# Designs tried in a protein design run: designed miniproteins, single chains, continued (2). Part 21

Each design is a single chain, and the fold is of that chain. pLDDT is the mean over its residues in the fold that is shown.

## One batch from the design tools (miniprotein)

Design m4709
Fold by ESMFold2-Fast:
Structure m4709 (fold): chain A 86 residues (1-86)
Amino acid sequence: SELEKIKELTKTKFLLIAASAGVFLAKRMIENGKDKALVLKELEAAIETAKQTIEDAKKIDTEEGKKIIKRAEEVIAEAEKLKKEV
C-alpha cells in the first residue's frame, strides 16, 4: 500500500538522520578531547545504524531509497575516516 511505503521510507530516513547525528557527535567529541574509547564506540554505533539504513533502503526499491543508500555509504566512509584519526 501507499501508506506502508511512506512509513517504511520515513523510518529509513530517520535511521539515516540518526547515523549522521552519531558521526557529528563523535566529531564534536574528538574536537573536545573526549576519551578515545568513547569516541570509537560512538563511531561504531553510527556505522551499524548506517548499515541497517542501507539494508532497509534496499527492501524499499525506489529512487529515493537509492539516494538514502548513497548517503548512508557516505556516512560509513566519514565514520571510518574519523576512526583512523582517534
Scores: mean pLDDT 87

Design m4710
Fold by ESMFold2-Fast:
Structure m4710 (fold): chain A 71 residues (1-71)
Amino acid sequence: AAAAEAARKARLRAKADSYRETAALVEQGTAALVQAYLEKGDLEKAREVQERGKRSIAFLREKAAAYEAAI
């Protein structure tokens, strides 16, 4: 039924939006933490945080895209 299809699409959009929002928050947190380590002169920790953040953001955005593609 049209109502069930609309509800399914709404749930997929909500999940995609949630993953995109989480990715944005991780990006902001990663940037702030990288800056804090750079200000302390800890280049190794800054790089580690940046690479971990990059992988987490990519994973979250990929999940969002997968849910969006299923609409």
Scores: mean pLDDT 86

Design m4711
Fold by ESMFold2-Fast:
Structure m4711 (fold): chain A 81 residues (1-81)
Amino acid sequence: SSEEEEALSLATAVVLEAKEGDEKAKETIREILSEVLGISEEEIEKLSENEILQLIYKEITDESNKEKREKIRERLEETLK
């Protein structure tokens, strides 16, 4: 869907920015993992960049997670303002 494609594009951009050391992008990723996906802060600290990317992509592409996908999209868009 258009929403899924937009969310995937935004997720890729923000994750790449976080890998380059952008603190705002890193904070957005942590918020998505903790608030939308329900992962604890301690668990997030143990995740690699690739594991983070896989978790976010899985949530975006899962047809049963429309509400979570929209929340992820909003968070990512706010980061790019």
Scores: mean pLDDT 76

Design m4712
Fold by ESMFold2-Fast:
Structure m4712 (fold): chain A 96 residues (1-96)
Amino acid sequence: MKGEEIVKELVKKFAEALENNDLKKLEEIAKEAEKLIESGELSEEEARTLALTVAGLGALKNGTPFEKIKEWIRKQVEKSGNEKVGERVIELLEEF
């Protein structure tokens, strides 16, 4: 889906900025994502996928075990009833 490509590109940029410890770039990417959500270029589902993936990448960088991150993602999507979001987040985290 077209918004899924935007999410993947933003996740890639965020992962690169995290690897380089570039806090300013992380803030710029967050603002770019917020504008895309506000403009409606990202759906609610795509915005949620992006937010959870970004949080997961940050947690991985800070030394949180991947198993705990997967458990947290499953818990987040359980409340919303959208398991497809959880599956995409885990796939993106495994890719980057």
Scores: mean pLDDT 79

Design m4713
Fold by ESMFold2-Fast:
Structure m4713 (fold): chain A 86 residues (1-86)
Amino acid sequence: DVEKKISELVKKAAQINVEIDRLKEEMKRNPEKAEEYQKKIDELTAERNKILDELVDILSKELFLPRETAELVARLLVNQEYKKLK
């Protein structure tokens, strides 16, 4: 089920965005650990980018969307889910 796979990838990317926000707030509260938090943020950003690439590939290939359109749709879906979790 393509829709279920899209939904799961959207949820994963949105959850990573929430965790990045949390780490950024922790970094502001504990500047002495900024390097440690930045490494975690970089790791999560790389993971999110891999999920977004997979989501864009699915939208482009399975739904026959132009790649640029698939990128816009992926961003909108993740942002809407992120707002729901925030």
Scores: mean pLDDT 87

Design m4714
Fold by ESMFold2-Fast:
Structure m4714 (fold): chain A 82 residues (1-82)
Amino acid sequence: SMEEKLKKAEEEAEKFQKEIDERLAEGRKEGREVEVAAELMPEVVEKMKELAKIFPEAQPQVEKMVEEGPAKFAEDLAKALA
């Protein structure tokens, strides 16, 4: 049953990533990429924390991603808009 939960979590994470990519692409078409990125950030943080609960041993790695992710996301977005 735990293995089934892990597979579902992986599928959910993959779907979430595709959803983020699509929303950023749509925002870019509308000239609202920065605004869309800001709207997505709380959802990204929440999803990462949710996944960490399934893999307790990965929590330190998730914390680093949460700390670095927002800054990196902002940098990548700024470069994309330049």
Scores: mean pLDDT 66

Design m4715
Fold by ESMFold2-Fast:
Structure m4715 (fold): chain A 69 residues (1-69)
Amino acid sequence: GKEVAREAAKAYRELAEIYKKQGKTEEAQKYEEIARKLEELTSKDLDDIEIAMVRMQLSVAKIEIKKAK
């Protein structure tokens, strides 16, 4: 689960940076908080369901990044 959680955290940090450049500070802060929580998950053993949820969050973040660029 560590790799998926790490990738998801990276994606949300990238999304936060995009929103900062657009002047959307509140959205950027929310995405930074999500990224921090995902980084905490890299220290835990994740079950299959939790891994699937993180993978879906990663997919959503990547889609949002493509739309925001």
Scores: mean pLDDT 80

Design m4716
Fold by ESMFold2-Fast:
Structure m4716 (fold): chain A 56 residues (1-56)
Amino acid sequence: MQRYGVEVSDDGSDPVVRALPAGEEARGIVRQTLADGKIKVIESTAKGTKLVGIEE
């Protein structure tokens, strides 16, 4: 099973998902501040990334 990490940009672009080597795991919640001041909340899991929501 492929693990994925999330690369988050501070310029407001969508996060990039990359494959991780076997045995590595990326887990957690990543917050990205968008250009309009909103916060994009992304959950990183063993199955990839999921957008949780956007906070003002």
Scores: mean pLDDT 56

Design m4717
Fold by ESMFold2-Fast:
Structure m4717 (fold): chain A 95 residues (1-95)
Amino acid sequence: SAREAAESGDVEKAAQLAIEAMRKAGPYATGGAANEVSQAAGMEPLGDRAVRLAREGKTDEAAQVAGEIMRKGGPESAKRGALAAEDLTRAAQAE
């Protein structure tokens, strides 16, 4: 999972798996995950862009921006992004 990849320090794999999870969960989960990872990375302008793309229904583009933040923010941002993607995906599926 994205979480396991992030915990092992594999930032690239964590970002790729988080992108896949966000695509399946939809715009709401993608926007939330992007906001959390951008705050952890200190990249709020990219987070704002991802949230805007998600709001427009551009889930794939929003997920790619969130993945970019995870890659640039380092291992801690990747872990936070992976956890947020999993939690929001689970919440969306429970509705």
Scores: mean pLDDT 75

Design m4718
Fold by ESMFold2-Fast:
Structure m4718 (fold): chain A 80 residues (1-80)
Amino acid sequence: ITLEELIEIGKKLNLPLPRSVFEAVLEAAKRVEEKYGVKLTKEDFEQVLISLQGVSPKMDPEEFLERLEELIEQVIKARK
């Protein structure tokens, strides 16, 4: 998935998130994909974006990435 495709998903879900949030989601997804040897689907990204509505964007950038990685792990594990 590309950054532009992820932004398009956000628009379809009526989630007007900043570009930096989509970039952080892609970076966290890359780390989780490498760690677990899996590839996220568009449906997985959709669930991650929906779940982000409850997460504070005022966290430290490194903490935010760690939180995103945890959230992505939960999405992957929940789809078994």
Scores: mean pLDDT 74

Design m4719
Fold by ESMFold2-Fast:
Structure m4719 (fold): chain A 78 residues (1-78)
Amino acid sequence: SRVEELVERFRELLERLGRTLEGAIEALRELIENNDLSDIEITELLLVALEEVEEFAGEVDKEAILKAIREAIELEKK
């Protein structure tokens, strides 16, 4: 599925950017910006990706991560 493909890309980006919360947010931002995902698709991606994030960053708030990603995108208008 599309979400499964994006999760694999997320893992590849984490290998490059670093397995940290900041690296995860940056990886998700790149995927969302380059793939024109809807809010529903973003939520589905996050539900799967957060299990990976919690392996290295500990328990995280999905709402807080969504907010951080949206703020990062808004801040870096091209």
Scores: mean pLDDT 73

Design m4720
Fold by ESMFold2-Fast:
Structure m4720 (fold): chain A 82 residues (1-82)
Amino acid sequence: MELVVRLPTMEVVETRLEGKVIVERSDLPPFDLLADPVVAEALAAGWEMEGVVDIRTEEITDPETGVKTLRTTVRLEVRFRS
């Protein structure tokens, strides 16, 4: 059997205007994979854990102001196998 857990995305938004950089981070709660009871039971049963990381960066331009915002999304997917 395989259990797949998808974790909250971490977003970092970087806005650049006239050489000024503003970095914003989403208010995601602290990630604790081991606090999930299903994950804890799978690990206690001796299941193997595998992680997959997906990192994407996108540039968004406001058509009226010309302001460019860089958004970086980090996704972690953890798989458990018996």
Scores: mean pLDDT 52

Design m4721
Fold by ESMFold2-Fast:
Structure m4721 (fold): chain A 110 residues (1-110)
Amino acid sequence: DAEAAIATLRALAAASTDPVSRGLSLYAVGYLLYQQGKYEEAAEYLREAVRLLEAGGAPPEVLAEAYFQLGKALYALGKYEEAVAYYERALALAPSPEIEAALAEAREKA
């Protein structure tokens, strides 16, 4: 149940004092909202997740995944220039053919 999972993850984020743990919970909320097509809400949670993961010094692979997911949400909202910026940040931390393809597509629309 996606709604129950989102409610649980929001509660975990609210209870967490560690920036990385809180950021990961908010990332998961944003990811699930993105899968539901709730792109504006997804982008909001993913921006906060990115901020917390950066502040907490999350590993590069975790941070790259958060940047990539935020970029996808921004792309879905037509915010192509912002999506490009986050895809570039993700690619710098974790080279990936999937991220490179997403970056190329976003650049054409920016």
Scores: mean pLDDT 90

Design m4722
Fold by ESMFold2-Fast:
Structure m4722 (fold): chain A 61 residues (1-61)
Amino acid sequence: MTLKERIDERVASLSDEELEALVKANVTVPNGGGYLPGATEEQRREFLKARVRSLLYLEEA
């Protein structure tokens, strides 16, 4: 089982609200913080997923 596989599974299981809450709770993530203002719902979801993946990689690595 790879780190990427575990992280991708966790991110895929999270709701939009859970993704947003995790990003908000972890303001110290380098080059992190915020979503794209005025982005489409799909773009916002992808941005939040990318942020959470980065956070989980920092925690697991």
Scores: mean pLDDT 65

Design m4723
Fold by ESMFold2-Fast:
Structure m4723 (fold): chain A 115 residues (1-115)
Amino acid sequence: NADELLKKGQEALKAGNYEEAVRYFKQAADMGNAEAYLQLGIAYYRLGKYDEALKWFEKAAEIIGKDNPLVLTAIGNAYAGKGEFEKAKEYYEKALRIDPANLVARINLQALEEE
């Protein structure tokens, strides 16, 4: 059931139906699905609800590891969305220290350093 809710949430995200995606991912997260915490954060990020996104990324970090490069990059993205570029840079640099091959973190960090 949680896997089906994740699938429906991901389909809603791809369609741009972010409120619907939040609803499905919230149900999967309430069932204890670890992937749902990260996806719920992403859905809130798409809605521009960056503080809510950060809360769910922190929950994902509790389960999959706070030193996980995907979680660190997601937190960096949320701070960039808030316009907190120095904080975003800090998290991208943390992700790159753990995984220097993290292309997304590298590209996003470079974008913050350019005009």
Scores: mean pLDDT 84

Design m4724
Fold by ESMFold2-Fast:
Structure m4724 (fold): chain A 100 residues (1-100)
Amino acid sequence: LAEEAARLAREAGRKAVEAGKLGGREAAMYGSAAASAGAGAEFSASLGDGRSVARSARATAEAARRAAEASEGEGREEGERGAELGEEAARVGEEAARAE
């Protein structure tokens, strides 16, 4: 569960980076922040810390949403998909935290 949540958070970060590539400087900054948070979720999962995975996943979702808001067209769609994946990652991370 924690590893699955981290995988989803990492994917959310990748979608936010794509939004950043298609948007302006602000979208690129939020995309980078989402990728960093997603990597943090992966690190936390390697330590078996589902609670920290959930926290990092929520940060990824928020950054992806900001990247989407700063983008248009395809960039906005990629950022919105990233936010949805990050929210799902947070949900799975919370479930992992409760199981441990």
Scores: mean pLDDT 83

Design m4725
Fold by ESMFold2-Fast:
Structure m4725 (fold): chain A 63 residues (1-63)
Amino acid sequence: MKAIDALNAFAERASPEQARVLRVAAELLKEGKVTADEISEAFRRHAEETGDPFYREVAEAIR
């Protein structure tokens, strides 16, 4: 629940595209299809690939 809460909190202050990504991640986590660690690693990699530091902040917060 803590990771889902963090994802939703970040989505409220994110751009529309970022918010969409975070809400999809929250749904997958809620359904037990992925772990918080898997989402964190995916966002960290996405931040490295795109240069967008927002996803790095999200990755750190959902730990």
Scores: mean pLDDT 80

Design m4726
Fold by ESMFold2-Fast:
Structure m4726 (fold): chain A 73 residues (1-73)
Amino acid sequence: HMKKPRKYTKEEVKKLIDELERIDEELGMPDSARATLEGLRKLVDEGKDLETVYDILEEMLKQRPALEAAKAR
């Protein structure tokens, strides 16, 4: 695993959560990750493990194009 120098603010991480919620809504799956995203928002509010939370969100974003392609079939 490559370690990137990652230092994100609460606002940046919350913005990424908002973007994921928007994408899920566009895919017709607003509830697919709602509980997970709510849990991640709570972790961000504590200001701990922001790098880990961001990594999880980034991985979820990477998976969205595959879900979109699957829905198109």
Scores: mean pLDDT 70

Design m4727
Fold by ESMFold2-Fast:
Formats: sequence, structure tokens, C-alpha cells
Structure m4727 (fold): chain A 60 residues (1-60)
Amino acid sequence: MDEAEKLYEEAVELAKKGNIADAVRKTQEAIRKMREEGASMKEILERTMEVADIMVKAAR
């Protein structure tokens, strides 16, 4: 989980800064690594929804 978690943290930071394109790209990289590390579809969905919520809030 260390590599997938790092990619997810980078996506969150980009989302907070309003860099939506890079946040989406890092989120996709994190999802791919989470799948490789055996994460469930539910966990992947929850993490994806968290980044989306941050992007919506950062756009205010």
C-alpha cells in the first residue's frame, strides 16, 4: 500500500490546489497501484469519491 498511498496523497494535494487535470491523472495511477496491491473495488470507489469531493470543494 505504500506506493499506492503515496500516489493517492499526491492526487489529494493536486486536487486541493485546483490542479484538476494532474489530480485526475494521479488518481488513475493510484487506482492502478491499489488494484495491483489487491485493494477491493469498494475501497477504490471510496478513495475515488474522496478525491472528487476535494476537487469540488477546492473549486469554490
Scores: mean pLDDT 78

Design m4728
Fold by ESMFold2-Fast:
Structure m4728 (fold): chain A 89 residues (1-89)
Amino acid sequence: EAEELLRKAAEHYRLAAEYAEQGRLDEARSHVKEGGKHAVEAARLLGDSLLEWEARTLTDAILRLLEQGDGQAAADLAREMADRLERLL
């Protein structure tokens, strides 16, 4: 349950990074939103308030960078989040 949500979240953040680097910011934004949703849900199931805060904070930061047109910075943060989630698996 939580593990499956962590895997899906990590996959979405990885795809977001790829799309952001390609300048496909709308696709990147869609994947960041899905990744954040799954990461927050997983954190809640785990009772991990720190992970929930981190997921919300980094998701918001990535979305702001995409709004500013900074695809590279958005990709870098999305990869950091994916790596963080994968370390929990």
Scores: mean pLDDT 89

Design m4729
Fold by ESMFold2-Fast:
Parts: structure tokens; sequence; C-alpha cells
Structure m4729 (fold): chain A 73 residues (1-73)
């Protein structure tokens, strides 16, 4: 999934070591079901909001929505 690769790149570039961990996890499920991908992306968005990275969370949510993946509010 191009969306998962784009999201993985963004978290890796913005969150250092934590971003590398999250990026590897996202890439490990790039060929999984849309439900599994949506769940993982929703988790990343929630984590980013908890870290105060609201703008990055919104950017990732838009990438997921454009790819047809539903994310939890």
Amino acid sequence: SEALEEIAKLVKENLGELGEIWAKKLLSIKDASKEAQSSAISGVIKGLKELGKEELAEEIEEIAKKAGLKVEK
C-alpha cells in the first residue's frame, strides 16, 4: 500500500527512534486487510495526538482517508 509507505516515511522522519519502530510495524502489514491497516493507522494517529503531534496526526489521517482507509475519531 502506497499510503502505508507514505505514512511510515512521515513517522520515521518526525519521531526518531519511536518513528522507526512504528514505520517497521506499518510496513509489516502493508499487504494485510484494509481493516488491519485501518486499525494500525488509527493507533498511530492516537499515539501522535497523545504526543502533541496534532498536525502530523491530521496529515496522516488525510493520507489514510484518500487511500479509502477508515480511521477512528
Scores: mean pLDDT 81

Design m4730
Fold by ESMFold2-Fast:
Structure m4730 (fold): chain A 84 residues (1-84)
Amino acid sequence: SEDKKLTIELLEEMKKKIEEGEDFLEVYKEMLKKMKEKNVPDELIADIVIRMREAYKKKASKEEILKMIEELKKKIEEGEYLEF
């Protein structure tokens, strides 16, 4: 679906910015804003918010954050979110 494709593209954009050394919180806030503007499913936004908040509080490494983004992309592609 178009919404699934757009959401994956937003996650890829976030991944690229983090790989390029942009601040995690700034990238996360921008991503969250874009997802809300594109009417991404609330279930997916909630999962992302919880995971990102946990990663930040744990002082997760860049590698752990990138792995989390890949896991979210896989869940979207495998249809774990019913609103896609």
Scores: mean pLDDT 77

Design m4731
Fold by ESMFold2-Fast:
Structure m4731 (fold): chain A 61 residues (1-61)
Amino acid sequence: SDEEVARLEREREAIRATVDSGIASLRASDLPPEEQERMIRLLEDGLAAVEAELDARIAAA
């Protein structure tokens, strides 16, 4: 339904904003560059997995 799609799109935007904020915080941190890159990669991989699941749910809605 259009309502369900709109809800899932809002969830996508909220999750992406949270991940973007987390990445910005890591880049501004005093962590070693290798550790920053490792953690950023984990966040990006996690976001990709969540977005794939949301895409499947949007397609089914």
Scores: mean pLDDT 86

Design m4732
Fold by ESMFold2-Fast:
Structure m4732 (fold): chain A 59 residues (1-59)
Amino acid sequence: MGRLKRPPAELSPERKKVLQEIAEKLREIGDAVQAAIDYSRATGVPLLEALRALVPSSS
């Protein structure tokens, strides 16, 4: 067992809830990014242009 300072491995319930919301949002973005990559590879369009068209802007 290490007694050195390290980041907390276990999260509070409040933190877990926020992270779950972020994870769901990231999943949607991940799907769009994958589609952009596939589109870029299939058509030869630059990846940046495909990303601008297919990935929704997240604020």
Scores: mean pLDDT 70

Design m4733
Fold by ESMFold2-Fast:
Structure m4733 (fold): chain A 91 residues (1-91)
Amino acid sequence: EEEVIEETAKKIREVADEIIDKYLPEIQSAKSVEEMNELIRKAANEFTEKARAIIDETLAKHPEVDREKLREVAEKIFYEALRKLYNRIKS
């Protein structure tokens, strides 16, 4: 179980990094707070959809794994990614 959770976390972190790289230039180029907030929301939605797909695929292959543990890992990665995004915007 530990190995599967770690492998799943790695995949979710890769998705988070890809989404940050995709949306960061658009967010930094935003001309209004409204435009920036819309782009951040769009990025968050894309992350949630892709993370859910990874979790569902993991559970299909490893039904013994606790879904709640995978959700907690994804949530932790989401907040780590948000902090990374805001730090890069501030810089």
Scores: mean pLDDT 84

Design m4734
Fold by ESMFold2-Fast:
Structure m4734 (fold): chain A 70 residues (1-70)
Amino acid sequence: SVAENRAQLEKQLQAVIERAKTLSEEERAALIEQLRAEREQLLTDTSISEETRALAIAAAEEAIAALEAL
C-alpha cells in the first residue's frame, strides 16, 4: 500500500541521514549529487506508478534537504 511504501521510505531516509552524519563534507556532497541524479531519473520514469514515483521523489527531496542542512 502507499502507506506501507511511505513508512519504508521514511525508515530508509532516517538511515541515510544517520549515516551522513558520520561522513566527511566531500562524501556528503557526493551523496547529495547521487540523490539529485536519482531524483532526475524518477521524474522521467513512467515504468512505476504515479503514486510510487511521487513518494520516491518526495523522499529524495527530503533526504537532499536534510543532508544540505548538516
Scores: mean pLDDT 79

Design m4735
Fold by ESMFold2-Fast:
Structure m4735 (fold): chain A 83 residues (1-83)
Amino acid sequence: MITVEQAIALNNLGFEAFKQRKFDEAVNFYQQAFDIRSQVLGPDHPDTLAARDNLRMAQYAKENPAKADEVLAIAEADRKKKP
C-alpha cells in the first residue's frame, strides 16, 4: 500500500543518491516520493511541494552537472531548514 512513510523513506534515499552525485537515482527516488505525496496528501500540500522542489533540483543537477556542487549546497541548506 502507498503510504506517507514510504514517501519519506524514498525522499531520504533520493537525498543520499544526490549527495553521491547519482543524479539519475536521485531523480527516480524523488519522483516516486513526489508521486506518493501528491496522491496521498494532494498536489498543493506543503510536503508535496517540498518533494516537487527536491525533484526539480535533482533534475537540474542531472542536466547541469558542472553546477552540481552549487545545486547540492542549496539542497543541503534547504533540507536543514525543513522540520
Scores: mean pLDDT 77

Design m4736
Fold by ESMFold2-Fast:
Structure m4736 (fold): chain A 100 residues (1-100)
Amino acid sequence: SAMSEETRALQTEALLLVARAAKAKREGREKEAEELIEEAAEKLLNAIAEKAGKEVTEEQREKAIELMREEMEAILENPEAILADIPDAALREALEAALA
């Protein structure tokens, strides 16, 4: 993988925040879910900015939020499929804990 350790860490943090957002939404905590999605989008945008070495646009921020919401809905529809697709055991365990 050509991904830097910093970029990987930010993407991992974004994924964990999306899992926490899915749990919050499932439990009826809509405001917390939206706040977690916005935090996940910011982590994703920071990962992109580090990789590209450029400033993030407002359009990119809006698209990142939309993408994080779509990922949250995918987790809500089939959490087992998302977990099964993760080869890293430590990340899988962290995601299972975030969804519990």
Scores: mean pLDDT 78

Design m4737
Fold by ESMFold2-Fast:
Structure m4737 (fold): chain A 86 residues (1-86)
Amino acid sequence: SAAEEIAALVEAGVDAAEALERAEALFARALAAPDRAEAARLLGEAAFWYSVAAAQYLRAGRLEEARELDRRFRERTDALARELAA
């Protein structure tokens, strides 16, 4: 499951900033993708890496940053996902 994969990456010590950079790059690729299926796939990967970054902030005790990151990027990815589904 995605939750198990996120937990494994957090336990392995993946850096929150690196996870964020990866998520942002994937989100940019989703926006530029030539077809909806590829955009949806990249969006899913971006959401995964945002979750990894948020989980690392939570682990570090940065609760406010984790909550703000999760809220902001969830809203952004959900908006794009709705556009792709239309």
Scores: mean pLDDT 82

Design m4738
Fold by ESMFold2-Fast:
Structure m4738 (fold): chain A 80 residues (1-80)
Amino acid sequence: MEAEKKLNEAIERFKKVVDKDIEEARKQGNLEMAELLEKAFKEAVEEVKKEFREEYSVDELQQRILGLTLEKLKEALKEL
């Protein structure tokens, strides 16, 4: 319960940052970047959920989500 609460807090905090970037990309007409950001974030969250350990702090979980999101975004951009 507490572990799942920490994971959800980390996801929610980073989602607010990603949602802002997605909204900005859409406002600029860059729909492709908005879709890549949304997909990268979703995939990063699922990966962190699979690798989750109760001892991770909210900050550590947020950093892992950030790192994985950037990695997945970088891989997607290689095909552009």
Scores: mean pLDDT 78

Design m4739
Fold by ESMFold2-Fast:
Structure m4739 (fold): chain A 73 residues (1-73)
Amino acid sequence: MEKAIKAAEEAVKKMKEQGLKDTPEGTGLVSIEANRKGGVKAAIYANMFWRGKGIEDAEKLYKGMEIGRESAR
């Protein structure tokens, strides 16, 4: 969890430093960078942070996806 959050925060910071904060391209690139460093979980967190959502919202989304997968088994 913590590693994925750090990867997401680092990806967001990197994209903001490149001036991509308010661009559609930044949304895609932040997900790709986070996924490269912390996997799918980091990409989900980075997308939520990029949209101005916090850790709690990202955590709920990720856990919701896992619960949905479990109930589909």
Scores: mean pLDDT 72

Design m4740
Fold by ESMFold2-Fast:
Structure m4740 (fold): chain A 73 residues (1-73)
Amino acid sequence: RREELLERLRASTDPAERLAIAAALNDAELVREIVERHRDEFTADDLPILLIALKETTSEEIRRLLRELIAEL
């Protein structure tokens, strides 16, 4: 639920987890900010979380941003 996702977002310091939660919230602005700020911190170990976020998001903009990030890992 949205409230549970917001609590997890506030508690998380992991960029990949925060990105996945932002995608689940359909917050394209936050997804863009996290990708731009933490781009060099993402690794192949983050692929499972990012692929789940890509599957769960309903935003075309977020799907595009996630596909671009995943293609670079």
Scores: mean pLDDT 79

Design m4741
Fold by ESMFold2-Fast:
Structure m4741 (fold): chain A 94 residues (1-94)
Amino acid sequence: SLAEKARVLNGLGRLYRSMGKLDEALELYQQAIKLAEEAGDDKVLAESLRNLGRVLADQGKIEEAKAYLQRAIELAKDVDPEVAAEAQQLLDSL
């Protein structure tokens, strides 16, 4: 399914981020967002938005990171409280 593909891309993005390959992680998370939106899976979409915000923050793109983290929090609050809390913690640290 598209949602399963988005989850795989989120996993690959996390791996590339752990290796310091931030641009590659960014591309994978952008693809995951697109697939999650097409799937209508708000839980996977919120996770993908949080992950994108995190890698943008790692790159020093603070205003872009804040925008994606705020969207992740709003979307996740009703579907994934853990993702909402993680995104809020990251946003509060910026």
Scores: mean pLDDT 90

Design m4742
Fold by ESMFold2-Fast:
Structure m4742 (fold): chain A 84 residues (1-84)
Amino acid sequence: SLSPEEAKEKVKEILKKRGYGLHDLISLDTAIKILSEVFGLSDDEIRDFIDKLILEGKVRPVFGSLFTGITVIEIAGLLSEELK
């Protein structure tokens, strides 16, 4: 029910509230919690989706399951499209 733009804006807002900049490194566990909060999905559902994106080469972790804030925002847009 969230548009990609609405999902991206919600993630940006949560990142700001948690003190993360767009270029800061965010752990996979933190990314899962943020996306779970935005979409109302379980941590396992979010993890499975992120794992699928990595295996398909659609997103890439920077260091050992770390993402930039920008990458977490892009994952939110991709997840919103998947749920339509």
Scores: mean pLDDT 85

Design m4743
Fold by ESMFold2-Fast:
Structure m4743 (fold): chain A 96 residues (1-96)
Amino acid sequence: ASKIQATQDQQIATIEQAQKEGRVSSELAERMKKAFDVMADALKKYPDNLSLQVHALVHTSAIHLALQRGDEDAARAAVDQMLQDIAELEAQLQAS
């Protein structure tokens, strides 16, 4: 629980720093914060699901790389891919 919260807090801080530096728009920053909230919620619901943890790590890395490069289009695409993937994984887990 505490580790997931600490990771989410760090992700939010990274997004806010990118927004402050003009590397991401306010609209995209809010979308990213909501996306990481969805991810954190899924991880809290399925704490022992290794596949979900691995997918979360891959998507988080892609988003961070896009932010580091200041590539807003790549960041937006990565956020959309993460949300879609998490929704599909959570639907599969709920059906089981």
Scores: mean pLDDT 80

